# Designed miniproteins, single chains, continued (4), part 55

Each design is a single chain, and the fold is of that chain. pLDDT is the mean over its residues in the fold that is shown.

## One batch from the design tools (miniprotein)

Design m14013
Fold by ESMFold2-Fast:
Structure m14013 (fold): chain A 64 residues (1-64)
Amino acid sequence: SKEEIEKKIKELEEKIRELYEEIKEIEEKLKAGEISEEEARERILKLIGRIIRLIGEMIDLELS
């Protein structure tokens, strides 16, 4: 139903928000000199990959 789709979209939005918070934490660690640019890049790219996957799921739900 439309209501079930809307709930699932909200859950995906929450997961995307959490991933953005993880990216911000990595950026803060990089700014503090706690991690290297290489480590930050690798971690952020993995999180971006997860975000892209979740966006794909949202698009599929909107087209259903």
Scores: mean pLDDT 87

Design m14014
Fold by ESMFold2-Fast:
Formats: sequence, structure tokens, C-alpha cells
Structure m14014 (fold): chain A 77 residues (1-77)
Amino acid sequence: VDVDAALAAARAALRAAGVPEEEVAAVEAVMRRAAAAEAAGEPVVLSPEERALLERAEAAIRANEEAARAALAALRA
């Protein structure tokens, strides 16, 4: 897995979803730490705050993707 490519894709998706740059940086830091732990064969441990941050980021990306799909469907109606 190319961590840098995955982080670049996540960063682009978060920015497209309108997530503030400060939260994008925080998500990137958590993802880099998790990737480093996985590479070292260590368990990935997320604090409740880190888990909530990732859940909000995923929800924002999903909402943006759903809005794009709805717009395309409306154009075909």
C-alpha cells in the first residue's frame, strides 16, 4: 500500500468536501501514525477524539459523494 498516495487521495477528498485545512491536517497526522504502527506490526490505537475526527471526515466525504450522485440523477430526470 502506498501510504503517500492514499494520504494524497484522502486529502483531496476532504478538501473537495469542504473540510477545514486544520481538520485535514489532523486527519493526515492520525492516518500517518496509524500507517506507521501497521508497518511496525503494532496495533493501531485511536483515542475517542481521533475516532470521532475520522468518523466526521468519512461522513463529510460520503455526503459530498451522495450530493454529486443526486445532482447527476436530477440532470437525467
Scores: mean pLDDT 77

Design m14015
Fold by ESMFold2-Fast:
Structure m14015 (fold): chain A 51 residues (1-51)
Amino acid sequence: DEEIEKLAREGKMEEAVKLLAKKYNNPSIEIGYYRMRGDYKKAKELLEKTK
């Protein structure tokens, strides 16, 4: 979405990803983000919470 893209351009990548995941109710978006950052612990926690 355009609003999310604006946040990303401002360097608010974390906020943009959170909004995107909430809008589409898709935790995979946040999981992917944390994996890219190397936060595998948070990625696993989100994955388990989804189940």
Scores: mean pLDDT 75

Design m14017
Fold by ESMFold2-Fast:
Structure m14017 (fold): chain A 83 residues (1-83)
Amino acid sequence: SEEEKRKEEEEKKLEEKKKELAEEAAEETKKKIEELRKEAEERGASLSPSEKAALITGAELRGIGEGVQKELEKIRKAEEEFK
């Protein structure tokens, strides 16, 4: 029926949107981690190797955490639109 066809199209659009949002979030996270890493390396130029490593690791972990939260929020909003 036309109604079944419309439901399948809506479900397909939601899945495609979720995939696109996940891919965008992953790409944004990678770029953010790279930016934060570069900033940490520049700020750590005068620090000891261990202090510089800690600064870089902290920046990377922060970027990952922010990226994951942002991705989950985008996916949640997409799911709510089709709830």
Scores: mean pLDDT 75

Design m14018
Fold by ESMFold2-Fast:
Structure m14018 (fold): chain A 94 residues (1-94)
Amino acid sequence: MYKGSVEVKEGLLVHAFGNPAEDPALAEAAKQLGLKDPSKFRLIRAEDFDPETVTSTSIETEDFVLKAGDVYRLVPRYYVEGYEDSYWEVNVVA
């Protein structure tokens, strides 16, 4: 279920693996959306997002930096099929 959108500044690092609490891009998006625990969420590319499963159709294997014009989905790391599937749009701005 779509819950809203947020804009984040380019240049923020996204960690493909590791501790999500240390991901600056995830932390900024979660903060702007009022989400208390960023470690419960993850960023996936909008093009890789499957709205039926609220998951990614591909896996990032390396850390990368957000670029202006990119669009991501913020999704829970743990999901249950049905009404608990929630996601937000994250737009990267210059």
Scores: mean pLDDT 67

Design m14019
Fold by ESMFold2-Fast:
Structure m14019 (fold): chain A 72 residues (1-72)
Amino acid sequence: ASPAVQQAYDNVLALAKGQDESLAKALEEKRDLILAMPEEGALAFLEAVRDLLAAGDIDAARALVEAIGRPF
């Protein structure tokens, strides 16, 4: 994975571990999928999750993480 994506993932995971164990677990389960994404898409996704965590919207953050790898 790109160093920028790895750093962003590590930062978001640390925030999740401090706020919601189920969200942190979902991020860890989706780690390989997130790190395999194109850099632009991965960064946009991780920024969205971070912003939802900053707003305290854990349910929306979890829904975004769970959507990774699902057919649309």
Scores: mean pLDDT 81

Design m14020
Fold by ESMFold2-Fast:
Structure m14020 (fold): chain A 89 residues (1-89)
Amino acid sequence: TKAKEEELKKKILETMKKILELVKKGYEAFEKKKYEEALEYFKKAKELLEELRKELEESGTELAKEVLPAVEQAIKELDKLIEEVEKKI
């Protein structure tokens, strides 16, 4: 239904906003060489992305199918970033 699609879209936007804020804070900590703090932010961002992926998989909507590849790619990029930060600790 249109209402279900609007609700899912709103949730995606709100969750992505939180993820972007965490990633921003992670990069700010990384630039300041606060690697443990950066790692914590990036791990929280990944947890939110993994939760979003699960919700999109369970929804089965066309919107979810369109957004899933981007979420999966973001998780892979964040995994690489986490590995790089862990090497600095």
Scores: mean pLDDT 86

Design m14021
Fold by ESMFold2-Fast:
Structure m14021 (fold): chain A 71 residues (1-71)
Amino acid sequence: MEEERRKLAERHRELAERVRAGDEAAEEEVLREEVELLTKEFGIDREVAERLVRLRLEAVRAGAPGGEYVE
């Protein structure tokens, strides 16, 4: 569980760096993976999950710290 969350955090951090660099493929990858995680792990509707991920990507592009995980 903790290890799985850590791997997810590391992947998201790497993708967040690519998103800040303007990598459109990284944005699509984050959208796809986060939506699947939210729908399968947390039971969130796909439409809601997609909206949440897009807000996150917008914040990352605006210079907010991305990939930071707090318990």
Scores: mean pLDDT 69

Design m14022
Fold by ESMFold2-Fast:
Structure m14022 (fold): chain A 82 residues (1-82)
Amino acid sequence: SHVAAAEAARAAADAALAAGRTPALVADAVGLYVTAGLHYAEAGRYDEAAEEYRRAAEVAEEAGFEDTAAALRALAEAARAA
């Protein structure tokens, strides 16, 4: 199911960040949080999708990717409004 896929992607993102903050692990975590958000959106769970996009934005901002973080925050707001 999309919900199970979203939960698995979020757990993988959390695990990547727990392993360290290398550029590769940060990039993996951002991508996995986005994947979780997309699966929640496909399931019609827009509040959960928005939360995952916001997590991706926070991780991107911490890494200095301000434009990526801004785009992901906009995606989170769009999901929350749906």
Scores: mean pLDDT 87

Design m14023
Fold by ESMFold2-Fast:
Structure m14023 (fold): chain A 99 residues (1-99)
Amino acid sequence: GLSREEAERKLEEAERLLERAEKLLKEAKELKEKGGDKQKVLELAEEAIRLAEEALRLVMEVLRNYEDPPLELVLRAIGLALRAIGLILDAELLKKEVS
């Protein structure tokens, strides 16, 4: 199984990836609202999805491979997973709206 330090590092990386994904999705939404380049909106949304999917994979690795995790770490991991899923859904909706 994962050590506590390895699990914490993976969750920190997931959080960093989600922060980057959120910034890209915000940029994509702002570009769409300004009537900007459709292809650029799609590229930003797709990159946000990619980063959120990577974050979700890291979170799921922690949840599957960390034996007897403290409750606080489990709750943090679940929160990050839900955040990633929400970002993916928002970005996919944006792609559908501009396609």
Scores: mean pLDDT 89

Design m14024
Fold by ESMFold2-Fast:
Structure m14024 (fold): chain A 73 residues (1-73)
Amino acid sequence: MKEQKEEALKQLREALKELPALLPTLSIEEQEKLKEQIKGALKQAKELNDEESVEVLEKLLELVEEELKKREE
């Protein structure tokens, strides 16, 4: 179980590095789907008191929300 959590966290950190370049290339629908997935993962991480995952997921959520705001208005 711990190993799977470590692998997931590693993938989240990699996503954080790549996401700023990727976000402008995604459609609005893809960005909204990503936002929903991040919110779900963030809720689970908070329930598990996984501070490391919460920190990474909150940063990912901020990046997606900022990009969506630019397209909303």
Scores: mean pLDDT 76

Design m14025
Fold by ESMFold2-Fast:
Structure m14025 (fold): chain A 56 residues (1-56)
Amino acid sequence: SDVEVRVAEHELEVMKKTLSKEELIELLERRAQIAREKGLPEVVELLENEIKRLKE
């Protein structure tokens, strides 16, 4: 769980530097769905919070 959260945080920082806002939202929504399927609620929360921030 801790490892998955740290990996997700690192991947998010890389994606934020390389993707447009629209591309990032689309990718994060797909990754949040995968995290739900894998039963990783802390990763889902991290990704959904970022999506919400980007859509504001």
Scores: mean pLDDT 82

Design m14026
Fold by ESMFold2-Fast:
Structure m14026 (fold): chain A 56 residues (1-56)
Amino acid sequence: SMEEEKEKALKEVRDEAEKKFGPAAGLVAEHEFRRMLEKGWSPEEAKKFMLEGINK
């Protein structure tokens, strides 16, 4: 489902940010991901964009 896809993408983004920059970064990444979805991004698009920023 779209909800399952969203939750999976959110977890991947949050976990990667937390792993690299700590718990506060994980929370910030989660909020930014939600904002991107609210702006009309798909979970896949938002995940790719966020992970590129985190892993650069």
Scores: mean pLDDT 83

Design m14028
Fold by ESMFold2-Fast:
Structure m14028 (fold): chain A 49 residues (1-49)
Amino acid sequence: AIDRLKKNIEALKKAIEAGERTDGDKSRINYLEELLKKAEEGKKQIEKK
């Protein structure tokens, strides 16, 4: 779900700020943000149908 994906991204960003994650996790955040974009586009398609 979109809400779950948003929370996952936010939690990961907070973990990086707390020093629990490395700079390599920024690639993971970018991947999750792309998934969120695709999910939002999918939702828009369904709502327009």
Scores: mean pLDDT 70

Design m14029
Fold by ESMFold2-Fast:
Structure m14029 (fold): chain A 69 residues (1-69)
Amino acid sequence: SEVEKKIEELFKKANEESLKVLDETDKYIKENPELSKEEKQKLVARAVAEALRLIGEAVDEALELRKKA
């Protein structure tokens, strides 16, 4: 169905964006070895929070799409 296809697209995009945020943060940390352990931990925490936010938004949109189907 169109609804299932749109839901698949939403999760695919959310997963890609989430992995990109995590990968870019990991790359930044590796390219900046002078960062303190505390600064590195804060960067990782922010990236994880953003990744979870993106996935959560996709879940909310998917639930709304299913209600309209």
Scores: mean pLDDT 87

Design m14030
Fold by ESMFold2-Fast:
Structure m14030 (fold): chain A 72 residues (1-72)
Amino acid sequence: DAQRALDIARGLAARVDDPELAAALLEGGRLAAQYAEAKAAGDEERAAALEKELAELEARVRALADAARAAA
């Protein structure tokens, strides 16, 4: 469910103190929701493009989280 992905992302973003990480989590939820809708519609081209964007954002979120842990 695309809406559930957005709700999870909003819940996670609300619990982080880093505004950049919070923004990245919200963007991840938006992309995940669009990916779920593309898969449900059978739009494989759009799903593949969104999958690449999600992978790039996941790498950025991991880097931000790692930097925050290293700084603490």
Scores: mean pLDDT 77

Design m14031
Fold by ESMFold2-Fast:
Structure m14031 (fold): chain A 59 residues (1-59)
Amino acid sequence: GPAREAGRAGAEAGRRVAREGATPELAQKSYDLGTRGLELGRAEGDEEAIRLGRQGANA
């Protein structure tokens, strides 16, 4: 669903920050998608989306 899709995208952007180094664009993308996945995951009660969203938001 949308929460897990956003969370996965945020987590992937966060992994790219770790692997490739933080650019402003990549860091912003990781934060925005991670935060979206976290927010939607909390609204939907999707703990996996919350977990993935936190990974992106905290990268």
Scores: mean pLDDT 83

Design m14032
Fold by ESMFold2-Fast:
Structure m14032 (fold): chain A 118 residues (1-118)
Amino acid sequence: VSPYVWKALEALRKGDKKKAAEYFANAARSAVGMGDYDTAIEYAEKALSLDPKNAVAHLALGRAYLKKGDYEKAVEYFKKAIELSKGPLRQTALRYLAEAYRKLGKFDEAEKYEKEAS
């Protein structure tokens, strides 16, 4: 069990939905890094059920769907992550959005968002 999941459950016991969402979002990000995309989707969905505006959870869903080959879903989640974030997280989401557009063969859109990330 991820240490983030245990911390999320403790936050829920204390009634802190936002903090629980942050821990589930970090569990999802960790699962993406390990190549466990189905687990990443489960934890990111739990995070969004607690905080629909959690940018990290949207980014993790985008990355999981990108790796699973669902490029259209990846684009949708990366756009949400961009709307809900600023600074380094937004720049990371812009780079992944460009990658998703390249996978769709939309090279003009990919170049546009890659330049926006700079």
Scores: mean pLDDT 90

Design m14033
Fold by ESMFold2-Fast:
Structure m14033 (fold): chain A 60 residues (1-60)
Amino acid sequence: MEQRQQAVRDLAAALQAYHDGDYRKAEELARRAARHAEEAGNETLRRSAERLAKLAREKL
């Protein structure tokens, strides 16, 4: 899968995990999404993923 597509999928999965209250999974998936977004050169996705990872971490 392309890095951009992987970032989008991981970010969507992280959002779902966050909504479900699975904050550890949300943080892990959001961090992975941020790495894939960085590799794809997509700053918007990277920043969104980093914000979600931070929010999930605050709930732990």
Scores: mean pLDDT 82

Design m14034
Fold by ESMFold2-Fast:
Structure m14034 (fold): chain A 64 residues (1-64)
Amino acid sequence: SASEIEEVEKKIKELIEERKKLRDEKAALEAAGKLTPEKEAKLHKEIDEIEEKAAELLKKKKAL
């Protein structure tokens, strides 16, 4: 239904904003010379998890 599509789109938008914040955090740490390999790996993992969640929501939206 249209309302379920709207709810899924809202969740996808929230995930895109969260991904942007993590990318901005990585850029800020790199600019400050504080981006350690451990912090970079953690940020990449968190971004990958968000992208996976967004992909599942896009799949759900396509099925609606």
Scores: mean pLDDT 85

Design m14035
Fold by ESMFold2-Fast:
Structure m14035 (fold): chain A 92 residues (1-92)
Amino acid sequence: SPSEEELQKDIEIAMLLIAHSVTIIARDSVSRSDYDPSVKEQILSLLDEARKELDKAIEALKKGDFEKAKEYLEKAQKLLQQIFELEEQAKK
């Protein structure tokens, strides 16, 4: 139905935005020599978890489970928020 198409499109847009954020954070973390090694390790760990949540969201979307796809995307967004907070704390 049209409502299913709209929901799928909204989820796809959210996935693209999260994937873009992951790419930017990964680039920043790799290039930042001023971060403590422990902070870099935490950021990379959170990026790996965010990627796993994105993979789960994609799988849920393929199965037509839009509710689960949205839940996984919300988890990925929360992980990205934690990364941004760590990056701000790492800047001296």
Scores: mean pLDDT 79

Design m14036
Fold by ESMFold2-Fast:
Structure m14036 (fold): chain A 74 residues (1-74)
Amino acid sequence: SLTSWKEETVVVLVFDASPERTAADIEALARAVPGVLDAHATVDEANGKIIVVIVAESPEAGRAAQRALLAAFG
């Protein structure tokens, strides 16, 4: 691959699964944060967790997404 000066940041967040926290709602909020390129939320039913993987354009955008999700769902 060609070398890029700008490096994408991957952020992984884990939330407790509950009726008030759906993977779809968490994913939609993450995708709405400016600077987020992609986000996927998956339910880990065996452990009762929701795992969110966020791809952000920068470390700053990644931190902004983390703050937004923790404010809404933490």
Scores: mean pLDDT 79

Design m14037
Fold by ESMFold2-Fast:
Structure m14037 (fold): chain A 85 residues (1-85)
Amino acid sequence: MAELRERAAELARRVAEAVAAGDRERLRALLPEARELYEEALAAGDTRSAGAALGALILAARALGDEELLEEALEEAKRLSEELR
């Protein structure tokens, strides 16, 4: 769990930095890392880290204008929220 939480926190920081810098190329490079972390966290039952990775995906998708990815990430967030409930 500690490794996933640390990776999620680092990913969130990197995405926020790229968004602030307007670095679209870096945001595109971070998308597969965020998706991989989300899948790993779900497989481990770490809903908190999964939520953090999904939040990073949503932020990056919005910044990139990737409507398809944004829709997918928001639907996953809704599902994850229902599981937490």
Scores: mean pLDDT 80

Design m14038
Fold by ESMFold2-Fast:
Structure m14038 (fold): chain A 60 residues (1-60)
Amino acid sequence: SVKEELLKAVQAYLEQKAKEEKWSKEELEERLKFVEEYISTLSEEEQKRALESLLKSLKE
């Protein structure tokens, strides 16, 4: 599903940010939880747009 693909992309993005900014495992897990809850409030169309934007950022 789009939601599952978006969550995987967000996890990859946040894991990369955690390495760059030296976040603890706990901080990474808390951020993932908040983002997952936020994504659950989005419409399917908004989730698709977020996924496209995030995938472009990951390629650059």
Scores: mean pLDDT 78

Design m14039
Fold by ESMFold2-Fast:
Structure m14039 (fold): chain A 73 residues (1-73)
Amino acid sequence: MEKEKEVEELIEKAEEALKKGDLESASKYLAEAIELVGELSGEDPEAAKKLLPKIEEMRKKLKEAGGEVKLPR
C-alpha cells in the first residue's frame, strides 16, 4: 500500500534526522508520519497498528533529545 510505504519512509527519515541531531526535521517527518497513519487507520487498521509502535518509539526518542511534536487530535 502506498500510504504504508510513505509512513515507513517518513519514520526512516525522522530516525536519520534524529541521529544527526536535527530535531526540527525529525519532528516534521514524525508529524507527517502520524498524520498519514491516522489516514491509514481508516483505510487499513491492521497496517496502521503495525506502524504505531515504531512511531511511539520515535516520539520517545525525539522527546528524550529535547524535541517536541504536536499530535493531531
Scores: mean pLDDT 77

Design m14040
Fold by ESMFold2-Fast:
Structure m14040 (fold): chain A 62 residues (1-62)
Amino acid sequence: SKDDAIEVADRAVFKAYFLAPNDKESLELAKQAQDAVLNGDFEKARELGLKALDATEKALKK
């Protein structure tokens, strides 16, 4: 749903910014997810947000 996509994008931005602020990939994907929300592309926002969350998790694992 739209609300689910917005929540995923918001979570992606929060986690990338606070947990992996030096990971350019996570930050850029999170920004793209947020931009997709603003453009009304909720399917794209969810997809990009999930990619950002995955990138953030990988950046945190050593």
Scores: mean pLDDT 83

Design m14041
Fold by ESMFold2-Fast:
Structure m14041 (fold): chain A 69 residues (1-69)
Amino acid sequence: SVDELIAEAKELSEEALRAYARGDLARALQLVEEAIKLLEKALSLEESPEARTLLDGARKGKQTIAALL
């Protein structure tokens, strides 16, 4: 379901933040890319303001991490 995809993306985003905090940029990038894929899938099934907000945040996070690599 869309709610399950959003919930999984939230968990991945939280794990990405923990990886980033410990300096594991490669792991943080992998996790944020997986979150983006789930959020894009959720939005392909149903419009969700929550998923759109999370996707915007995840894309910005990816750009930040990629700039540090």
Scores: mean pLDDT 89

Design m14042
Fold by ESMFold2-Fast:
Structure m14042 (fold): chain A 57 residues (1-57)
Amino acid sequence: SAEERRREALELARRAAEADVAGDYATFNRLMTEAVAIDPSLVDEIWAAAREQAEAL
């Protein structure tokens, strides 16, 4: 479903932010690419989720 795809993409974005904060840019790039590939229309929401997660860490 669209809601399941959104949930999966946002979970990948949050995991990407954790990798970014840890300095693992290869994992960050891979996970963000996977998140956007799930639903490219969510790109702004995906980046917002990654930013919010990084700021919370």
Scores: mean pLDDT 87

Design m14043
Fold by ESMFold2-Fast:
Structure m14043 (fold): chain A 55 residues (1-55)
Amino acid sequence: EELERRIQALKDSIDLYETRLAEAKAAGDENRVAALQKQIDDLRKEIETLEKELE
């Protein structure tokens, strides 16, 4: 249950960063787009690791 809650929190964080990424893209802020893309990728990798622990 704690692991599931952690995964959900990470997914919520990705949703937030995806919203910010869309805003950064609309603003043409290339540096922010790159930083947010990296953060989203890192969070997705963490989710994959945690989901594997549930197997």
Scores: mean pLDDT 83

Design m14044
Fold by ESMFold2-Fast:
Structure m14044 (fold): chain A 70 residues (1-70)
Amino acid sequence: SKEEKEKILKLIAEILRIIGDILDLELEKEKLKKEGTLTPEKEEEINKKIEELEKKLEELREELTEIENR
């Protein structure tokens, strides 16, 4: 239905935003590594943020799959 299509598009848009946020964090980590300023504490902080975003991404992916399988 049209309503399901709109829900799917909104979920895809949110998934893409989260992917963008993960990539920004990975780029920050690589920049700090290249500059020689990446401390173990800062790397752990960034990795934890990425892990939280990856969990959110998996939840949204499951929601998308449920809509497609209805």
Scores: mean pLDDT 86

Design m14045
Fold by ESMFold2-Fast:
Structure m14045 (fold): chain A 90 residues (1-90)
Amino acid sequence: ATRTVTTTVDPVAGLRETWTLDAAAGTVDGEGEGAAERGTAVPPLTPEERAAQAAQIRALGAAMRALFEAAGDAAGAAAVDATTAEWLAA
């Protein structure tokens, strides 16, 4: 089943991403306001901005995990946890 989750990536700038999850295909596609703006041209995040981004990553991961669990895809849920941990470590 396909489900869409919208999350705020940068709450200060109001940047949002919309994620389309297809549990049957095992795919996650993202479209974001300002995704390209997170490129090499921006200064390093402040500790406060980094904490806010970490909170958003955790919230997105939890939402994605819940969608895969609702679809009965334990492997997909585990993959979301692994990806969330990788993003938080970066």
Scores: mean pLDDT 62

Design m14046
Fold by ESMFold2-Fast:
Structure m14046 (fold): chain A 78 residues (1-78)
Amino acid sequence: DLQAEIDRLAAELRALGGAPKALLDEIAAELAPWRAAQDAAVEARGTLTAEEREALIRETAERLRAALERALAALRAA
């Protein structure tokens, strides 16, 4: 479950007491395409099929998961 993985990674990041500003800025930059894709999905609501919309949401969630995993790895390595 992709959502459960994202929730787990976010909880682990919180448990580490937060992140340095530089790492937070890096995460925000990584997540910018995901937010843009989510906005595009909302705007295209009348032109996308249900399957296309679900695929886009799933892909953007997967990118968020990958960004959180890399952020946690960087924090644990520091």
Scores: mean pLDDT 69

Design m14047
Fold by ESMFold2-Fast:
Structure m14047 (fold): chain A 73 residues (1-73)
Amino acid sequence: MEEERQKRIEDLLAEAQKLRDKANEYYSKGAKYIAEADRTGDEELRKKGVEYIKKGNEYDAQADALEAEAQAL
């Protein structure tokens, strides 16, 4: 039914958007840690920043998969 398909598309896109928002939050935090590391020379902060960026990339990949699933419906 049209309604079930539309609901699934909406649910997938809503979930993808939440993952995008989370990815952007991690990117923002990662950038701040890297900027602090550049200012202080603290390589542990740089490492932490890189880990946050990597986590953001993981959330973006999950969002991409959900958006692709929605497009296939």
Scores: mean pLDDT 86

Design m14048
Fold by ESMFold2-Fast:
Structure m14048 (fold): chain A 74 residues (1-74)
Amino acid sequence: SVEELKRRAIELARELVKTIKEAKEKGFDPELIEKARKLLAEFRKVWEELEKRMSPEELEEVVAEVEEVIKEEE
């Protein structure tokens, strides 16, 4: 469902930011870098599905939510 894809995108963004922060704190641990790459790849796939199912206006709202998550995790 669209709602599940939206929730997944937000959760992936949160985990990605958290993982990058942890990687930086641990001197760029290779396992954390690999985890970040996988999270980014999955985020892109979910985002492509959202682009197919949502209007540009609805998609802009999801972008705003993702930006707030990134801001909160910084």
Scores: mean pLDDT 82

Design m14049
Fold by ESMFold2-Fast:
Structure m14049 (fold): chain A 79 residues (1-79)
Amino acid sequence: SELVARAVGHVILAIGHELDGDLLAAAEAYREAAEAYESTGDLEEARKLYRKAAELAASVDPELARELEERIAEIEEEL
């Protein structure tokens, strides 16, 4: 699946950013991966990745963290 391949690519990118200490770039990459899994209907994996993104964003971009928490709540409504 093209969307799954894209999601995996974003997870690899996010891990790279975490290792570099770039928490904002890592959070954004995990968000992109979560959006790709959400597009395939894999809501459990999307929720997991949105949670990881929100955790990383919390100290560096509180607005992004808030948006991610809102999206997690929306996904939990669908599960």
Scores: mean pLDDT 85

Design m14050
Fold by ESMFold2-Fast:
Structure m14050 (fold): chain A 80 residues (1-80)
Amino acid sequence: TTEQLQAIARVFREVAQEIYRLVNEEGLSKEEALARVDELIDELAKKYGLTPEQKEAIRAAAERFLDAILAGTDIPIPPV
């Protein structure tokens, strides 16, 4: 389970970093950013061997994170 938790954390970290970049550097809308992020989540889930449930949890967390950033909430993202 430690390896699974590390994989989930790594995937979410990469997704969060990409969301930050897409919104703050490329200026994408929620719909545009979410579409790009969904593609990334699919690729990373396959790469790290995540279950469908883990993938769905990351997608849900990513959408909440995107909403928070768009609302102007400061959320610390570790450098990747």
Scores: mean pLDDT 77

